# Designs tried in a protein design run: designed miniproteins, single chains, continued (3). Part 3

Each design is a single chain, and the fold is of that chain. pLDDT is the mean over its residues in the fold that is shown.

## One batch from the design tools (miniprotein)

Design m8071
Fold by ESMFold2-Fast:
Structure m8071 (fold): chain A 75 residues (1-75)
Amino acid sequence: ERALSALEATIRAAALRATNEVLANMPADSPLENDARISQRVAEWYREALAAGLAEEEIERGARRLVEELLAELK
């Protein structure tokens, strides 16, 4: 469980980083109030991608695409 908790924390931190990076480059009118929800969805992607053994570059590309899709769904 300790190892799993550490991995989960790493995934969450990476997801928050990716989400914040994308949001920082989005239009100012983007609804940041959904940031936490977007971050959780990105964390789920990171977890699945890591389980599938994807490279860091592939994981980050997928995360960026997912964040953009989620932002589009907010409208």
Scores: mean pLDDT 62

Design m8072
Fold by ESMFold2-Fast:
Structure m8072 (fold): chain A 90 residues (1-90)
Amino acid sequence: MLSPLEKMEQLFKETQKLLAQAYEAIEKGDLEKAKELLEEAKKILKEMEKLLKEAELTPEERERAQYLIDLAQTQIKTLEELLKKEEEKK
C-alpha cells in the first residue's frame, strides 16, 4: 500500500495531468471541457487537503505535502483566471 506521502505525490501527478489537459482544451476553444477538467482537479486538491489533515505525517512529510498542495492550488487558480478571461471574450 502507498504511504500517505506517496499517495499525496500520486494525487499531485493526477492534478498535473488534468491541468495540462484543461490548458489544451482552452487552446482548442473547448471551454466546457476545460471547466470539467478543472473541476476534477479541484476534487483531487480537496482529497489532498483531507489527506494532509487526517494522515499521520512527520513534520518533514507535512512540509512536503503542504508544498504540493500550495503548488497545485496556485496552478488551479491560474487556470481559473485564464478560463474566465477566455469566457469573457465569448
Scores: mean pLDDT 84

Design m8073
Fold by ESMFold2-Fast:
Structure m8073 (fold): chain A 78 residues (1-78)
Amino acid sequence: SEETLERIRELAREIYERSKDEATKRGAQGVLELVDRYEEDPDAVPLRPWLRYAARGIKEGSKDEFGKTAPERILELL
């Protein structure tokens, strides 16, 4: 839903702004870019599977507490 996409964008932006880990920031940027691509062409992007993959990647690759925990909130929305 639009509400869910807005919440995901909000969470990804928060991860990007608050994390000090460069890999975590890149992962959050990837989530934001994925949502933007879906808005441009919803039929071209399998959004849910790609968001799950991206969020898991951020969680597993993050060194800071925020990057390890915040992506779980994205996963809960999917």
Scores: mean pLDDT 80

Design m8074
Fold by ESMFold2-Fast:
Structure m8074 (fold): chain A 77 residues (1-77)
Amino acid sequence: MSAAQLAQLQEADRLVQEAVRLEAQGDLQGAIEKLQQAIAIVQALLAQPDFPAEYVSSLQKQIDSLQKKIEYLKSQL
């Protein structure tokens, strides 16, 4: 994995942590926005032809979990 790819994964993780904080504060719309941004970063990484195949399965499961979380949060709005 390149340093740039690692930095993007770290940014996606930061966005997920921010979403958790926003949800705890009752800002469900803010939480949804941060989760959508995190998913977009991970999807962009998975679309790169040089992205290591060993991480694809775990990251796809993470996207699936984040998408379910967004659906849950939308149901609370």
Scores: mean pLDDT 88

Design m8075
Fold by ESMFold2-Fast:
Structure m8075 (fold): chain A 76 residues (1-76)
Amino acid sequence: MSPELQEDVDDGVREVEAAAFITSSKHGDLSSLSVEELKKDYERLTKLSNDPRLSPEVRKELREVAEKVKEVIKKK
């Protein structure tokens, strides 16, 4: 059961978390991360990209980051 009263409060937290991942992926070197870290990031990104509370634009950016992580994993 989703806590409806908590949804509006969590929106800001989820948005900041998503923005941090997007920023980190644009400025960070994903190839320097271990396969274990990349898999954890991929799973978290996938969960965030499916969160209907995030804007469609943010979810699109998260999917693009997830695809980049997936490609880096595939190369290792």
Scores: mean pLDDT 68

Design m8076
Fold by ESMFold2-Fast:
Structure m8076 (fold): chain A 80 residues (1-80)
Amino acid sequence: MITITVTYSDGTVEVLEVPASEDTTAEEVAEILEERGADPRIIELVRKMAEIDPNLTASELAVILSDYTLDELLKALDSQ
């Protein structure tokens, strides 16, 4: 079980409990989130991060999402 904390640009915080191990890939986390009906913007972000780093783990993803807002990360990734 991995806890992912997502902060939106308006200051809203969403806590997601994902039934994954710490070494589960970000792509697999995106699939689990989609199955659970998570926000499509969160799923898009996680998939974009997996494209940049295919070895990104659930634990690393959780750390990144705790430090930055969803909009900040999406904007940074849109600069490709």
Scores: mean pLDDT 81

Design m8077
Fold by ESMFold2-Fast:
Structure m8077 (fold): chain A 90 residues (1-90)
Amino acid sequence: HHMEELQKEAIEKAKNYGEELRKRALAFADAHGLTPAQKAALENAVDSALNTMIREIKENPENPLEAYEEAIKRGKELVDEAMARALAEQ
């Protein structure tokens, strides 16, 4: 079934994007001298964003491409918000 393959592909792409967000968050933490606690909070935010992206794709099996596009946008927003909060705490 083509839609099932698209959904599986969307989930794998979301996982890959989650790893890109993690690398970005860790680079951000290192660049701004964040504490170990702030760095751990950013990693937790990335995990939460990835879970949100995967859930959104799974909940929209009829429109996996649209669900994927909205999911990655939301995941990026969640991580960007976490990075902004970490800077505000400094």
Scores: mean pLDDT 86

Design m8078
Fold by ESMFold2-Fast:
Structure m8078 (fold): chain A 100 residues (1-100)
Amino acid sequence: MEEERQRRLEELRRERDRLLVEAGEYHDLAVQEKDPEKKAEYEKKMREAWERVVETLKKLAELQGGTVEIREVDGDVVVTVSELDVDGRRHETTFVFPAP
């Protein structure tokens, strides 16, 4: 069970990191794009990547006995993940998905 759990955690962390890179790339493309139609397409793909990051974070939190809170602040989507580290201390990581 522990090896299977560790493998699942590693898989989810890799997926999270990949999706964060994807979201950042689409954000940069959306900010730089002058064509409104292409800008809207990049913005949509960025939001889809953010939703997949949030789902991955929820799965990670569930496996680690943590929590995920989602808030919107001035158009930015702010995701706070609370988890226990290896020393049993509560650690919080905040992800900010800025509006383009």
Scores: mean pLDDT 78

Design m8079
Fold by ESMFold2-Fast:
Structure m8079 (fold): chain A 82 residues (1-82)
Amino acid sequence: EKTIHVNVYDGETGELLGYGTATVKPGETATLTFEIKGEKYEITIKLNEDGVPELIGESKEKFEIKELKIGKDKVTLTLVLK
């Protein structure tokens, strides 16, 4: 299992809009809820068999992955709101 650290930034200003964590196993999904610019967003993340996080469903349309750092027990995922 790995702990995924999610940082969400504004694509225009570079401001940090939200931070969350979830612990998942390869092949499993986690959903994080953020309130960003007065709107509620659900971000669904799947950890694939290689331990790489992927955005699922509507999360792919609203957010872009800007950086991914994969460690032994920790993944840091940097997302930008489109």
Scores: mean pLDDT 78

Design m8080
Fold by ESMFold2-Fast:
Structure m8080 (fold): chain A 93 residues (1-93)
Amino acid sequence: SIDDLKKGIQNFVDQVQKDFPEYKEEIQKENDQIINSINNKDLKGLEKSVNNLQDILKEIIKKIVSDPEVVKKAIEYLDKLRKKLIEEAKKLL
């Protein structure tokens, strides 16, 4: 459901903000845009904000992971999760 999608995103965002407080404001900006896009059924806005959030997560991974092969696999995993989220959102919006 749309409510389950919103709760899933909020729980994820809350955890990332707790673990990486230096990115809290940047993450909050994108989360606010994600929730606004879902409420307005704005799929284009949702895709943009999810991509921005993913870019923040990629930068966090690059800072904490020294092995470039592990970084590459983690980024590929994030890209798959992003695509799945957008596909689920298209069905709900």
Scores: mean pLDDT 81

Design m8081
Fold by ESMFold2-Fast:
Structure m8081 (fold): chain A 79 residues (1-79)
Amino acid sequence: LSEEEKEELEKKAKETVEKDVELLLKSESIEEVIKKLQEAIDYYKKQLSTKEVSEEVRYYAEKVIEELEKKIEELKKKL
């Protein structure tokens, strides 16, 4: 992956996570959102460990996991 491709994937991961979290918070409690985000992280980690994926897909998934972990910590501070 080029450095420019990595930056684009990181931006997409951040934007996707921010959008999804905002949508969930409109209809669900903070505690329920945290649970769903943790389940998503566990799912991605399992998929990355058991599946052969392209370098691009792996990098994107790793960045999504990082952004999800950051959002969980941010939401926990509001509890």
Scores: mean pLDDT 83

Design m8082
Fold by ESMFold2-Fast:
Structure m8082 (fold): chain A 91 residues (1-91)
Amino acid sequence: LVEEAEAAAELAVALSGERDGASPEVQAEGLAEAKAAAREDPEGTLRAIARSLAAALRGARAAGDEELAARVEAAARSIPRVAALVEELLA
């Protein structure tokens, strides 16, 4: 559970972290904070990330961004517990 939550947090940071403002220092701090939150509330972290991925997938599909949709789907499926939650949210 905690390992899955930390993996999900790391994945979420990786997906959102590539921007002009994402210095290595800011990325490292964001990742550390995300992992700390995942350790304190693994179930809450998994549910929050699953909701974010489900929303991103719906948004990508609505915009016709098939590349982003495929990446979000692959990301969700990489962590079984997140995949199950996303599938439930998309039903």
Scores: mean pLDDT 72

Design m8083
Fold by ESMFold2-Fast:
Structure m8083 (fold): chain A 76 residues (1-76)
Amino acid sequence: MSPEEREALAEEMRARARGLAATLSDPAHAAEVLRLAEEVADVVREHGEDSPESLAKEAEVVPVLRALVAEDAAAR
C-alpha cells in the first residue's frame, strides 16, 4: 500500500466516523467515536491497513465503538 493509498483510506475512515457521530444523540459519545476513528486512521496512515499494528488497533477499537453506540441507543 502506497502512502497516498494509506492517506485516502484514512480519510475514508474519518468520513465514515463523522457519519456515525452525526447519528448519536450524546455529544460526548460523538466526540469519543471521532477520537477512536482518528486513532485507527493514524495507525493505518503510518503502518498500512493490513499491518499487525492496524489489525491490533482495530481489534481494540471495534468493541469499544460497539459498546458506545449501544450505550447511546439505550440512553434514548
Scores: mean pLDDT 79

Design m8084
Fold by ESMFold2-Fast:
Structure m8084 (fold): chain A 81 residues (1-81)
Amino acid sequence: SAATREKLIKALESAIAYAEKNGDKKTAEFYRELKEKALEGASLEELLEETRKELQRARENSEDPKVIANLDLVVREIEEA
């Protein structure tokens, strides 16, 4: 629904701001691209798959726990959509 997509876009905007505040340019760029796809009408399934792949990559590379936690929160927001 439009309301669900708006909630997801706001969650992505918050995730971008958090990543930028922590100097994580790569994750911020990932969220900006994901937000653009969401605005262009990409399916929730596609957005979820892309975010899960990024979360798995971050876990495998033992990235900052804050990055992993933020990606996990975004995954849950999409799943609840």
Scores: mean pLDDT 82

Design m8085
Fold by ESMFold2-Fast:
Parts: structure tokens; sequence; C-alpha cells
Structure m8085 (fold): chain A 68 residues (1-68)
């Protein structure tokens, strides 16, 4: 379920720095893949630009912009 996947992502280092709404947007963008979501979360914490996120994660630029 969405709740189970979100709970799994919350176990990742630094997940406490994101609220549930933001973690859900990260999961939506990564097709509910916890590993990809964790990598995206780390890129956001490192200050990655929308252009970098779009390139590295294969996201539409509009989706990447909504995540920063």
Amino acid sequence: SREEVLAELRKEPFAHRFDDERLERILDATGYDVGRAAMLMMHLLAGASAATLAREFGLPLATARALV
C-alpha cells in the first residue's frame, strides 16, 4: 500500500527532514520505488537543481521543478 511504501522510505537516513506530503511527491515521481525515492531525497538534500533531477532520474522537467 502507499502507507507501507511511505513507512519504508521513512526508515532512510535524513527522511525526518521531509514531511509526509513531500515524501509522497517523491514516491509519486519515482513510481513508488523506495530505492529510487531514497536517491532522489538525497539529491534534494544536496541542493540538486530541477534540471539535474530531470536528467538523473528521467523525470519531466515540470515534475522535477515541483520537487525542489
Scores: mean pLDDT 84

Design m8086
Fold by ESMFold2-Fast:
Structure m8086 (fold): chain A 85 residues (1-85)
Amino acid sequence: SKLEEAYKKGYEEGRKFARELAGETVRIGLEVGAEEALAYLEEKTEEALKKAQEILENSKDEEERAYAKGYIEGLKEMLEFYTYG
């Protein structure tokens, strides 16, 4: 369905953003420092989640909401990959 495809696109884009963010965070850690890298990771993660949540709350388009839901889930899953259990 169109909603399933929109969710899948969001999920893949959220995963991609998390991977790119992780790579950039490592770069900042090597060039500037660990504290600055963590601040960057937190800021960019919060910004991305806030934008996706805004779509979920305000969009009248079901496909846009499905995309935003997928994006949030893909982003969170990839970020959890970097957490020690």
Scores: mean pLDDT 85

Design m8087
Fold by ESMFold2-Fast:
Structure m8087 (fold): chain A 66 residues (1-66)
Amino acid sequence: RSSVLTTAAMMLAISAEVAAWLGDHDAARQAIEGARKIAEQLEKMGDKEGSELVRKYVERAEAALA
């Protein structure tokens, strides 16, 4: 269950990074927000490793926006 959420959040964060590279900053921000929400749910479920992994991908996407 948490591995499925981690994979989904990573896919969102990767999609956000790609959207940022393509100049679609609105799509990138929406995907980052979605990934952050899933990371928060992973933390609430006690999956600290999954949450930290998702946050690293979110940081990469945020760097692409900057």
Scores: mean pLDDT 81

Design m8088
Fold by ESMFold2-Fast:
Structure m8088 (fold): chain A 84 residues (1-84)
Amino acid sequence: IDELIKAAVEAVLNGDVEKAIETLRQLSRTASVDDLTKAMKAVNKAMDQSNLSPEDKRRLAIAITSESLRRIADDLIESGLIRE
């Protein structure tokens, strides 16, 4: 888990948006909610410190939001709080 968080941060700092997104997807499948939250915060901090283009920052923001919503939806379905 910590290795995956580090890999995501390094990918963002190196401008490898595709690798960062894939690492975040792997984290969303295997990590706890707390670890995923830690990863999202670390990636956001790295993004602020990076020289990424506005388009790449937008892509990362969309990916972060998408993965967070997916995890929330999965948790709500498992809890029986949402249907459809």
Scores: mean pLDDT 72

Design m8089
Fold by ESMFold2-Fast:
Structure m8089 (fold): chain A 74 residues (1-74)
Amino acid sequence: MNPLDLLSEEQAKEVEELQREALRRLVAGEPLDAVRAAFERRMAELKATLSEEQQAAADRIAASLDALLDQLVA
C-alpha cells in the first residue's frame, strides 16, 4: 500500500516536495551527509504534526529515500 495514501493531499505534497528538494540538492553536488541531515530534520518537524499512523507512513517514505540515496553512493 502506498504510504502517501494515509496522508492528506497537502501533507503528501509536502513530503513529495521534501524528497524533490533532497534530490535537487544532490544533483547540484551538495554532500550526501548534509542533504540527508537536512531532509531528516524537515521530516522530523512534519512528523511531529502527524497522527501515529501517519508518522509510520512518513517513516516508511523516509526509509525508502534513504535506501535510494545509499544506492546512488554505492
Scores: mean pLDDT 74

Design m8090
Fold by ESMFold2-Fast:
Structure m8090 (fold): chain A 61 residues (1-61)
Amino acid sequence: MEASRRGAEEGARRAREARGALAADLQVTYGAIKAAEDGGDAKEAGEMAGPEGREQALRNG
């Protein structure tokens, strides 16, 4: 049963990673859509303005 155990463990890990990747992809997509709907690009504007500007951009939008 060692071969079956090793195969099951590897398969379970691979399946878990695949599910995690899919869930992460959906979360990233929803986050990106919501950020875009709120005007988006606040992170990019903040990066251009530096640390202080980044904080203000995140607070204002």
Scores: mean pLDDT 62

Design m8091
Fold by ESMFold2-Fast:
Structure m8091 (fold): chain A 86 residues (1-86)
Amino acid sequence: MEGVRESESYHKVKEELERYFKELEETIASTPNVPQELLERFEELKKEGEKLLEEIENNPNIPNEELVKRFEELLKRGEELKKEIA
């Protein structure tokens, strides 16, 4: 992310976020007996990620500090969820 060309930085962030959530989704799908509460938490987390991606698409000049903070928050929540599933 850091040091990437400005015109490419958003695409890279989007790709990394989509890849991360896809891996989480596949982990949930391949894991037996995932509690409904964790599934609902994942759906809400995915919705937050989708909203961030929509903001990147609609406003490519969104402040970097806001992007980084939201991105890191989503990754942290996803990692915590993955640990509860695993």
Scores: mean pLDDT 71

Design m8092
Fold by ESMFold2-Fast:
Structure m8092 (fold): chain A 74 residues (1-74)
Amino acid sequence: DVAEWLIEYARTLGKTMTREAAELLVRYVGLDEERLRAAVEELAALVEGDTITPEDVERWASRRFSELLRRAVS
């Protein structure tokens, strides 16, 4: 289960990821292990608390989408 793997990976980075957050991340990123790993590392660095929530994933995705649109222009 990819969501279970994400939860365990977040734990190695000192964060608790909820199952809902992990499943939401898979929906945004897809089943690409390298991209999922990078996303968890970014979330672990950005989240000030010890828990990564679905809300944190939504904020991360919105930021990433805006960045991708900006880079598509130049």
Scores: mean pLDDT 79

Design m8093
Fold by ESMFold2-Fast:
Structure m8093 (fold): chain A 72 residues (1-72)
Amino acid sequence: SLEEFKKYAEEVLKNIDSLTPEQVAEEVKKLRDLALKVIKEHPEKRDEVMSILAKVVRAANEQIKKYEEEKK
């Protein structure tokens, strides 16, 4: 599950620039749900999982902001 989480996060980061705000929100939700499952099974990996999730959330926020700027 940790390995699956890392691979999923990497794929989202690679494709983030091609996602709509709605798609970005869905991917972040899926990653957040998966992160909680991994942390429950591997509490010792909490900091690592949360660090990766924070990186994805930051990229997601930047993509949404870029999309909003394009509406001007």
Scores: mean pLDDT 80

Design m8094
Fold by ESMFold2-Fast:
Structure m8094 (fold): chain A 85 residues (1-85)
Amino acid sequence: SPKERADELLEKFREAMLKAGYPKELVDKFVEALRENPDLTDRELAEKLGVSPETVREMLEKADEILGEPGFSVRLRKAIEEAKK
């Protein structure tokens, strides 16, 4: 289902971020923010998470890199959007 696909991709993102050494608290907040609104800009995510927009961009780029999946971050956002329909 779309919801199961979104949950799968969110868990992949979470695991990649933890493997990259990001704090669990930050990663959990990032996952929750995306679950609530997949259309948040990097700036809006940064405001919600209490980090810089640069940190948000680095995390999203690092997830794409670690998972070796071109456009993973874009697919993640689309999967969450479809799950909310």
Scores: mean pLDDT 83

Design m8095
Fold by ESMFold2-Fast:
Structure m8095 (fold): chain A 64 residues (1-64)
Amino acid sequence: PTGDGFYSYPEILNALANEGLIAPDASAAEVQPFLDLIRRYDRDGDGRLDEAEWEALMAEARAR
């Protein structure tokens, strides 16, 4: 997106699902590790990732 360079948790989860890393019918338990990963990269704890944090998270998720 061409906004202010931040991604919310729902946007990140949607991107992971679009890449096939999260199943469309995934349970809360199956989604939880990805939420934990997002929280780890959310260095400010403000519920958003900047562009660099987003790229780092997606690279790690793709390597799984």
Scores: mean pLDDT 75

Design m8096
Fold by ESMFold2-Fast:
Structure m8096 (fold): chain A 69 residues (1-69)
Amino acid sequence: SKELEERAKELRERAQKLKEDNKTLSYGLMYIEAGVVSEELLELIEEALKLKEDNEELRKRIQEIAKSL
């Protein structure tokens, strides 16, 4: 459906912004693009992207602390 295609596009853009090339995420996104989608797959990919976005913020905070050493 168009809604699933739009969600897949959004998830790919988010992955690109994170500079993420993880094979598992890439595989999941390819599955969605091929039309093999489930609500569970979409939710898992969304959760994984959210965790990676949160991890990037934590990484930056750690780097700021490290610079003070």
Scores: mean pLDDT 71

Design m8097
Fold by ESMFold2-Fast:
Structure m8097 (fold): chain A 85 residues (1-85)
Amino acid sequence: SMAAEEAKKYLEEIKKHPDPEVQELAQRAIDHLDAYEAALRAGDFETAKVHLDEAIRLIEELMKHPDPEVQELARKALEALRTLP
């Protein structure tokens, strides 16, 4: 998905942050988006939805971080995923 690819680009930017907890949350969100894309290719829409929902939850956790740069990048990642059905 182009939307998932765009969201992953914002998450890769977040991974440049020096906070290891921010890096871990961003990596976990990327891993779930990768699993989402793999499930879509396999035609497993139920598994895809589970991974997408978990990625969104992790990105929402990033939006609570006090750094406004992390908040803005996480918001952009969520907006990209909102283009999915």
Scores: mean pLDDT 88

Design m8098
Fold by ESMFold2-Fast:
Structure m8098 (fold): chain A 82 residues (1-82)
Amino acid sequence: LEEAIEHLRRAIEAARAGDAEAAVEHLVRAYEAVAAALDPLSPEFREIMEHIVRAIEAARAGDFEAAAEHAERALELLERLA
């Protein structure tokens, strides 16, 4: 969980800086860390993963506000589990 949280924080910083490549890289690493740490059948897992995927899509589209918002939501949900 701590690894996923750290990558989400870095993704938010990158998105706010307008760095799409760094934002996507950290979001993908957060996705991998969540997939390794949480039960894929839990409602929390599904909601967190949906927000990370939406953040990746937004960052690739250059919508950094939406990317940061979705990453922040995923971070909030993960912090409740940590």
Scores: mean pLDDT 86

Design m8099
Fold by ESMFold2-Fast:
Order: C-alpha cells, then structure tokens, then sequence
Structure m8099 (fold): chain A 93 residues (1-93)
C-alpha cells in the first residue's frame, strides 16, 4: 500500500534531520583527519568507519521510527543521542 501524505511528510522530515546530523558527524571526522596529518592509517580507517557506520545508523533509525509513526520530537531526541555517542567515540580515537 502507498504511504499517506502525513506518513510521507514525517518520513521526509526524519530523513532530512538524519542527513543533517550525518553531515555534522562527517565534518567532525574530516576536521580530525585534517588537523592531524600524522595520523596512522589504522586510526584514519577507524575514524572513517565510525563516521560511515553512525551515518547509516542515523538514517536507518529515522526510517524505522518514521514508519512506526513515532512523533518527530522523539525521533529528533533519538537521533541527537546517536550523534552525541558518535562524536564522543571520535574524540577517543
């Protein structure tokens, strides 16, 4: 069955928010790599892998929660938690 207009709007808003947070994680990862040119290849791979995995998790969670009709405020809260965890893990590398 096709999604309703309200379901499409929620999915669009959730994906837009997830994309915004994903970009913020990627920008932080890029900044860490650029500011530390002597980083080992192992650490660079770990940073890139974490940024990519976190971005995919944000998008996946946004889709699942939107399809389950979770309110946008709850979706935002969950996605912000994922971003916070990702940024904390990046700082530990």
Amino acid sequence: PELSEEEKKLLEEALKYASKLSLEIIKEADKIIEENPDLSQEKIRKIVSLAVASSLRLIGEAIQMALEKVPMEEIKKKLEEIKKEALEELKKI
Scores: mean pLDDT 86

Design m8100
Fold by ESMFold2-Fast:
Structure m8100 (fold): chain A 102 residues (1-102)
Amino acid sequence: SLDDIIKQIEALSRQLQKLIIDAAKEQNVDPTKFAAASLLVTGMLQTIVILLKQGKYEEALKEALASKEALEELTKDWDPDTRAKINAILDQIIGLIEEAKK
């Protein structure tokens, strides 16, 4: 159901936020880049949930893809393993949005 998909996206977004926080503490990342990444994840989640509830699946997908590109740029100097984990979670969110369209 759409409600189950939204709950999964919310859980993945929380996991993504924790990963970003943990990476910032461990890798001594630029506080400005960390703040930007954290705010981007929060904004992405809010926008995607609203769009999905409105049946705007293509707009939700576009938001997720744009957020992935922005996060890749914000985290480009971070540890490669951390970046791979961030991208894996984002790909799961993208997949759930695509599933919601069916």
Scores: mean pLDDT 88

Design m8101
Fold by ESMFold2-Fast:
Structure m8101 (fold): chain A 96 residues (1-96)
Amino acid sequence: MPQEYLLVVGVTFDKKEMPPGFADRVAQIVRDVATENGAEVLSLSVVEEETDDEVLVTVLARFRPGSVGEEVAKRTKERLSKLPGVKEVVAEVFPV
């Protein structure tokens, strides 16, 4: 049976170096990596949290099939880590 997965992505940006449109860019990369790996994105939500010197962008994406979940998480983390101003990336996948 096709399984669904929840991908949780956290990207921490340095406020001094973050590119314009960073949250939309993070969301687009999550969608692109899922699609490139044969996954269908069923839902995607983005939350931004600011501190004095950092911005945390959290993306929650539900996708299928679950058979590509670990590969999607790994490739998403690799691609997001290459963005300018990124200090930290976490990407974890959970079966639904």
Scores: mean pLDDT 81

Design m8102
Fold by ESMFold2-Fast:
Structure m8102 (fold): chain A 78 residues (1-78)
Amino acid sequence: SNIDYLSKKLEKIAKKYKIKSVDEIWELLREAINKLLKKKGEPEFPEDTGWEEILEYLSNSSKEEIDEIIKIIEELLK
């Protein structure tokens, strides 16, 4: 599952960068997804977008899109 793949990658990032807050991980994920959408010329998710809608997007994303999201998250943590 793309969600399982992403979840494991996010766990590794949280450990690597010593992130203790689940809310911080979710904020980074939302920001990274919106940065990717903007780069693709696609509409960004509104601030009031529910996590169910974001998870649906991620479940339908390719592995390459997930890898790009992870890359953007790591760039945000520099």
Scores: mean pLDDT 80

Design m8103
Fold by ESMFold2-Fast:
Structure m8103 (fold): chain A 70 residues (1-70)
Amino acid sequence: MIPQDILDAIKTLPPEMQSVLLRMYDYMVSRGVPLSDVNSLLQYGIDLAKQGVPLEEVMQEMARRLQQLL
């Protein structure tokens, strides 16, 4: 279950970014990534989005970090 503070932060982002982050969550959980790492990676993506990093670049950075967890 996504922590409420992270979920609320995701809801402040554009719909396309919300969709990507929620899909990344489902993927990470399905692959057995520990919840602490899932939450950290989601927070990282949220922080990049809040800084104005483009969606494509946020996806690339999250994918790069995710590969290190798998």
Scores: mean pLDDT 82

Design m8104
Fold by ESMFold2-Fast:
Structure m8104 (fold): chain A 72 residues (1-72)
Amino acid sequence: SEEERIEKAREYLEKAGEALEAGDYRTAHAYIVEAFKELEGLEDPKGVMEELAKTQNPLAKEFVLRWLKLYE
């Protein structure tokens, strides 16, 4: 379901935030990609990803929002 995909994306973003705080950029990037893949089936995957990013720690939020802007 849409709700299940959104929760999986949130879980991936939390893992990305933990990886970023550990200095593991490669792992963080991989989790962000997986989060977005979960959202690709939605009508507004970018908008949902932006809202999820805002619920994360400041480092993860900034990194995800910058990543999304890169792919516009």
Scores: mean pLDDT 84

Design m8105
Fold by ESMFold2-Fast:
Structure m8105 (fold): chain A 69 residues (1-69)
Amino acid sequence: SSEVERLSKELMTAPNLAAFERVRARLLALDLDEEERQIAIRALQVVAESHPLPEMRAAAREAIAELEA
């Protein structure tokens, strides 16, 4: 959905951990289908691999684990 794509972009462009956690909470509150989960996981993988802040990479890895459960 367009909302999942928008939230995924907001995750990738979050300026700090607090902003990231707010977007993550909104995304996880959605009843995601399989396609939507894969969109979110792909965006989170970008954050986990490339974000300059270690705490942001850790938060992204935790979010991926939650979505894959």
Scores: mean pLDDT 84

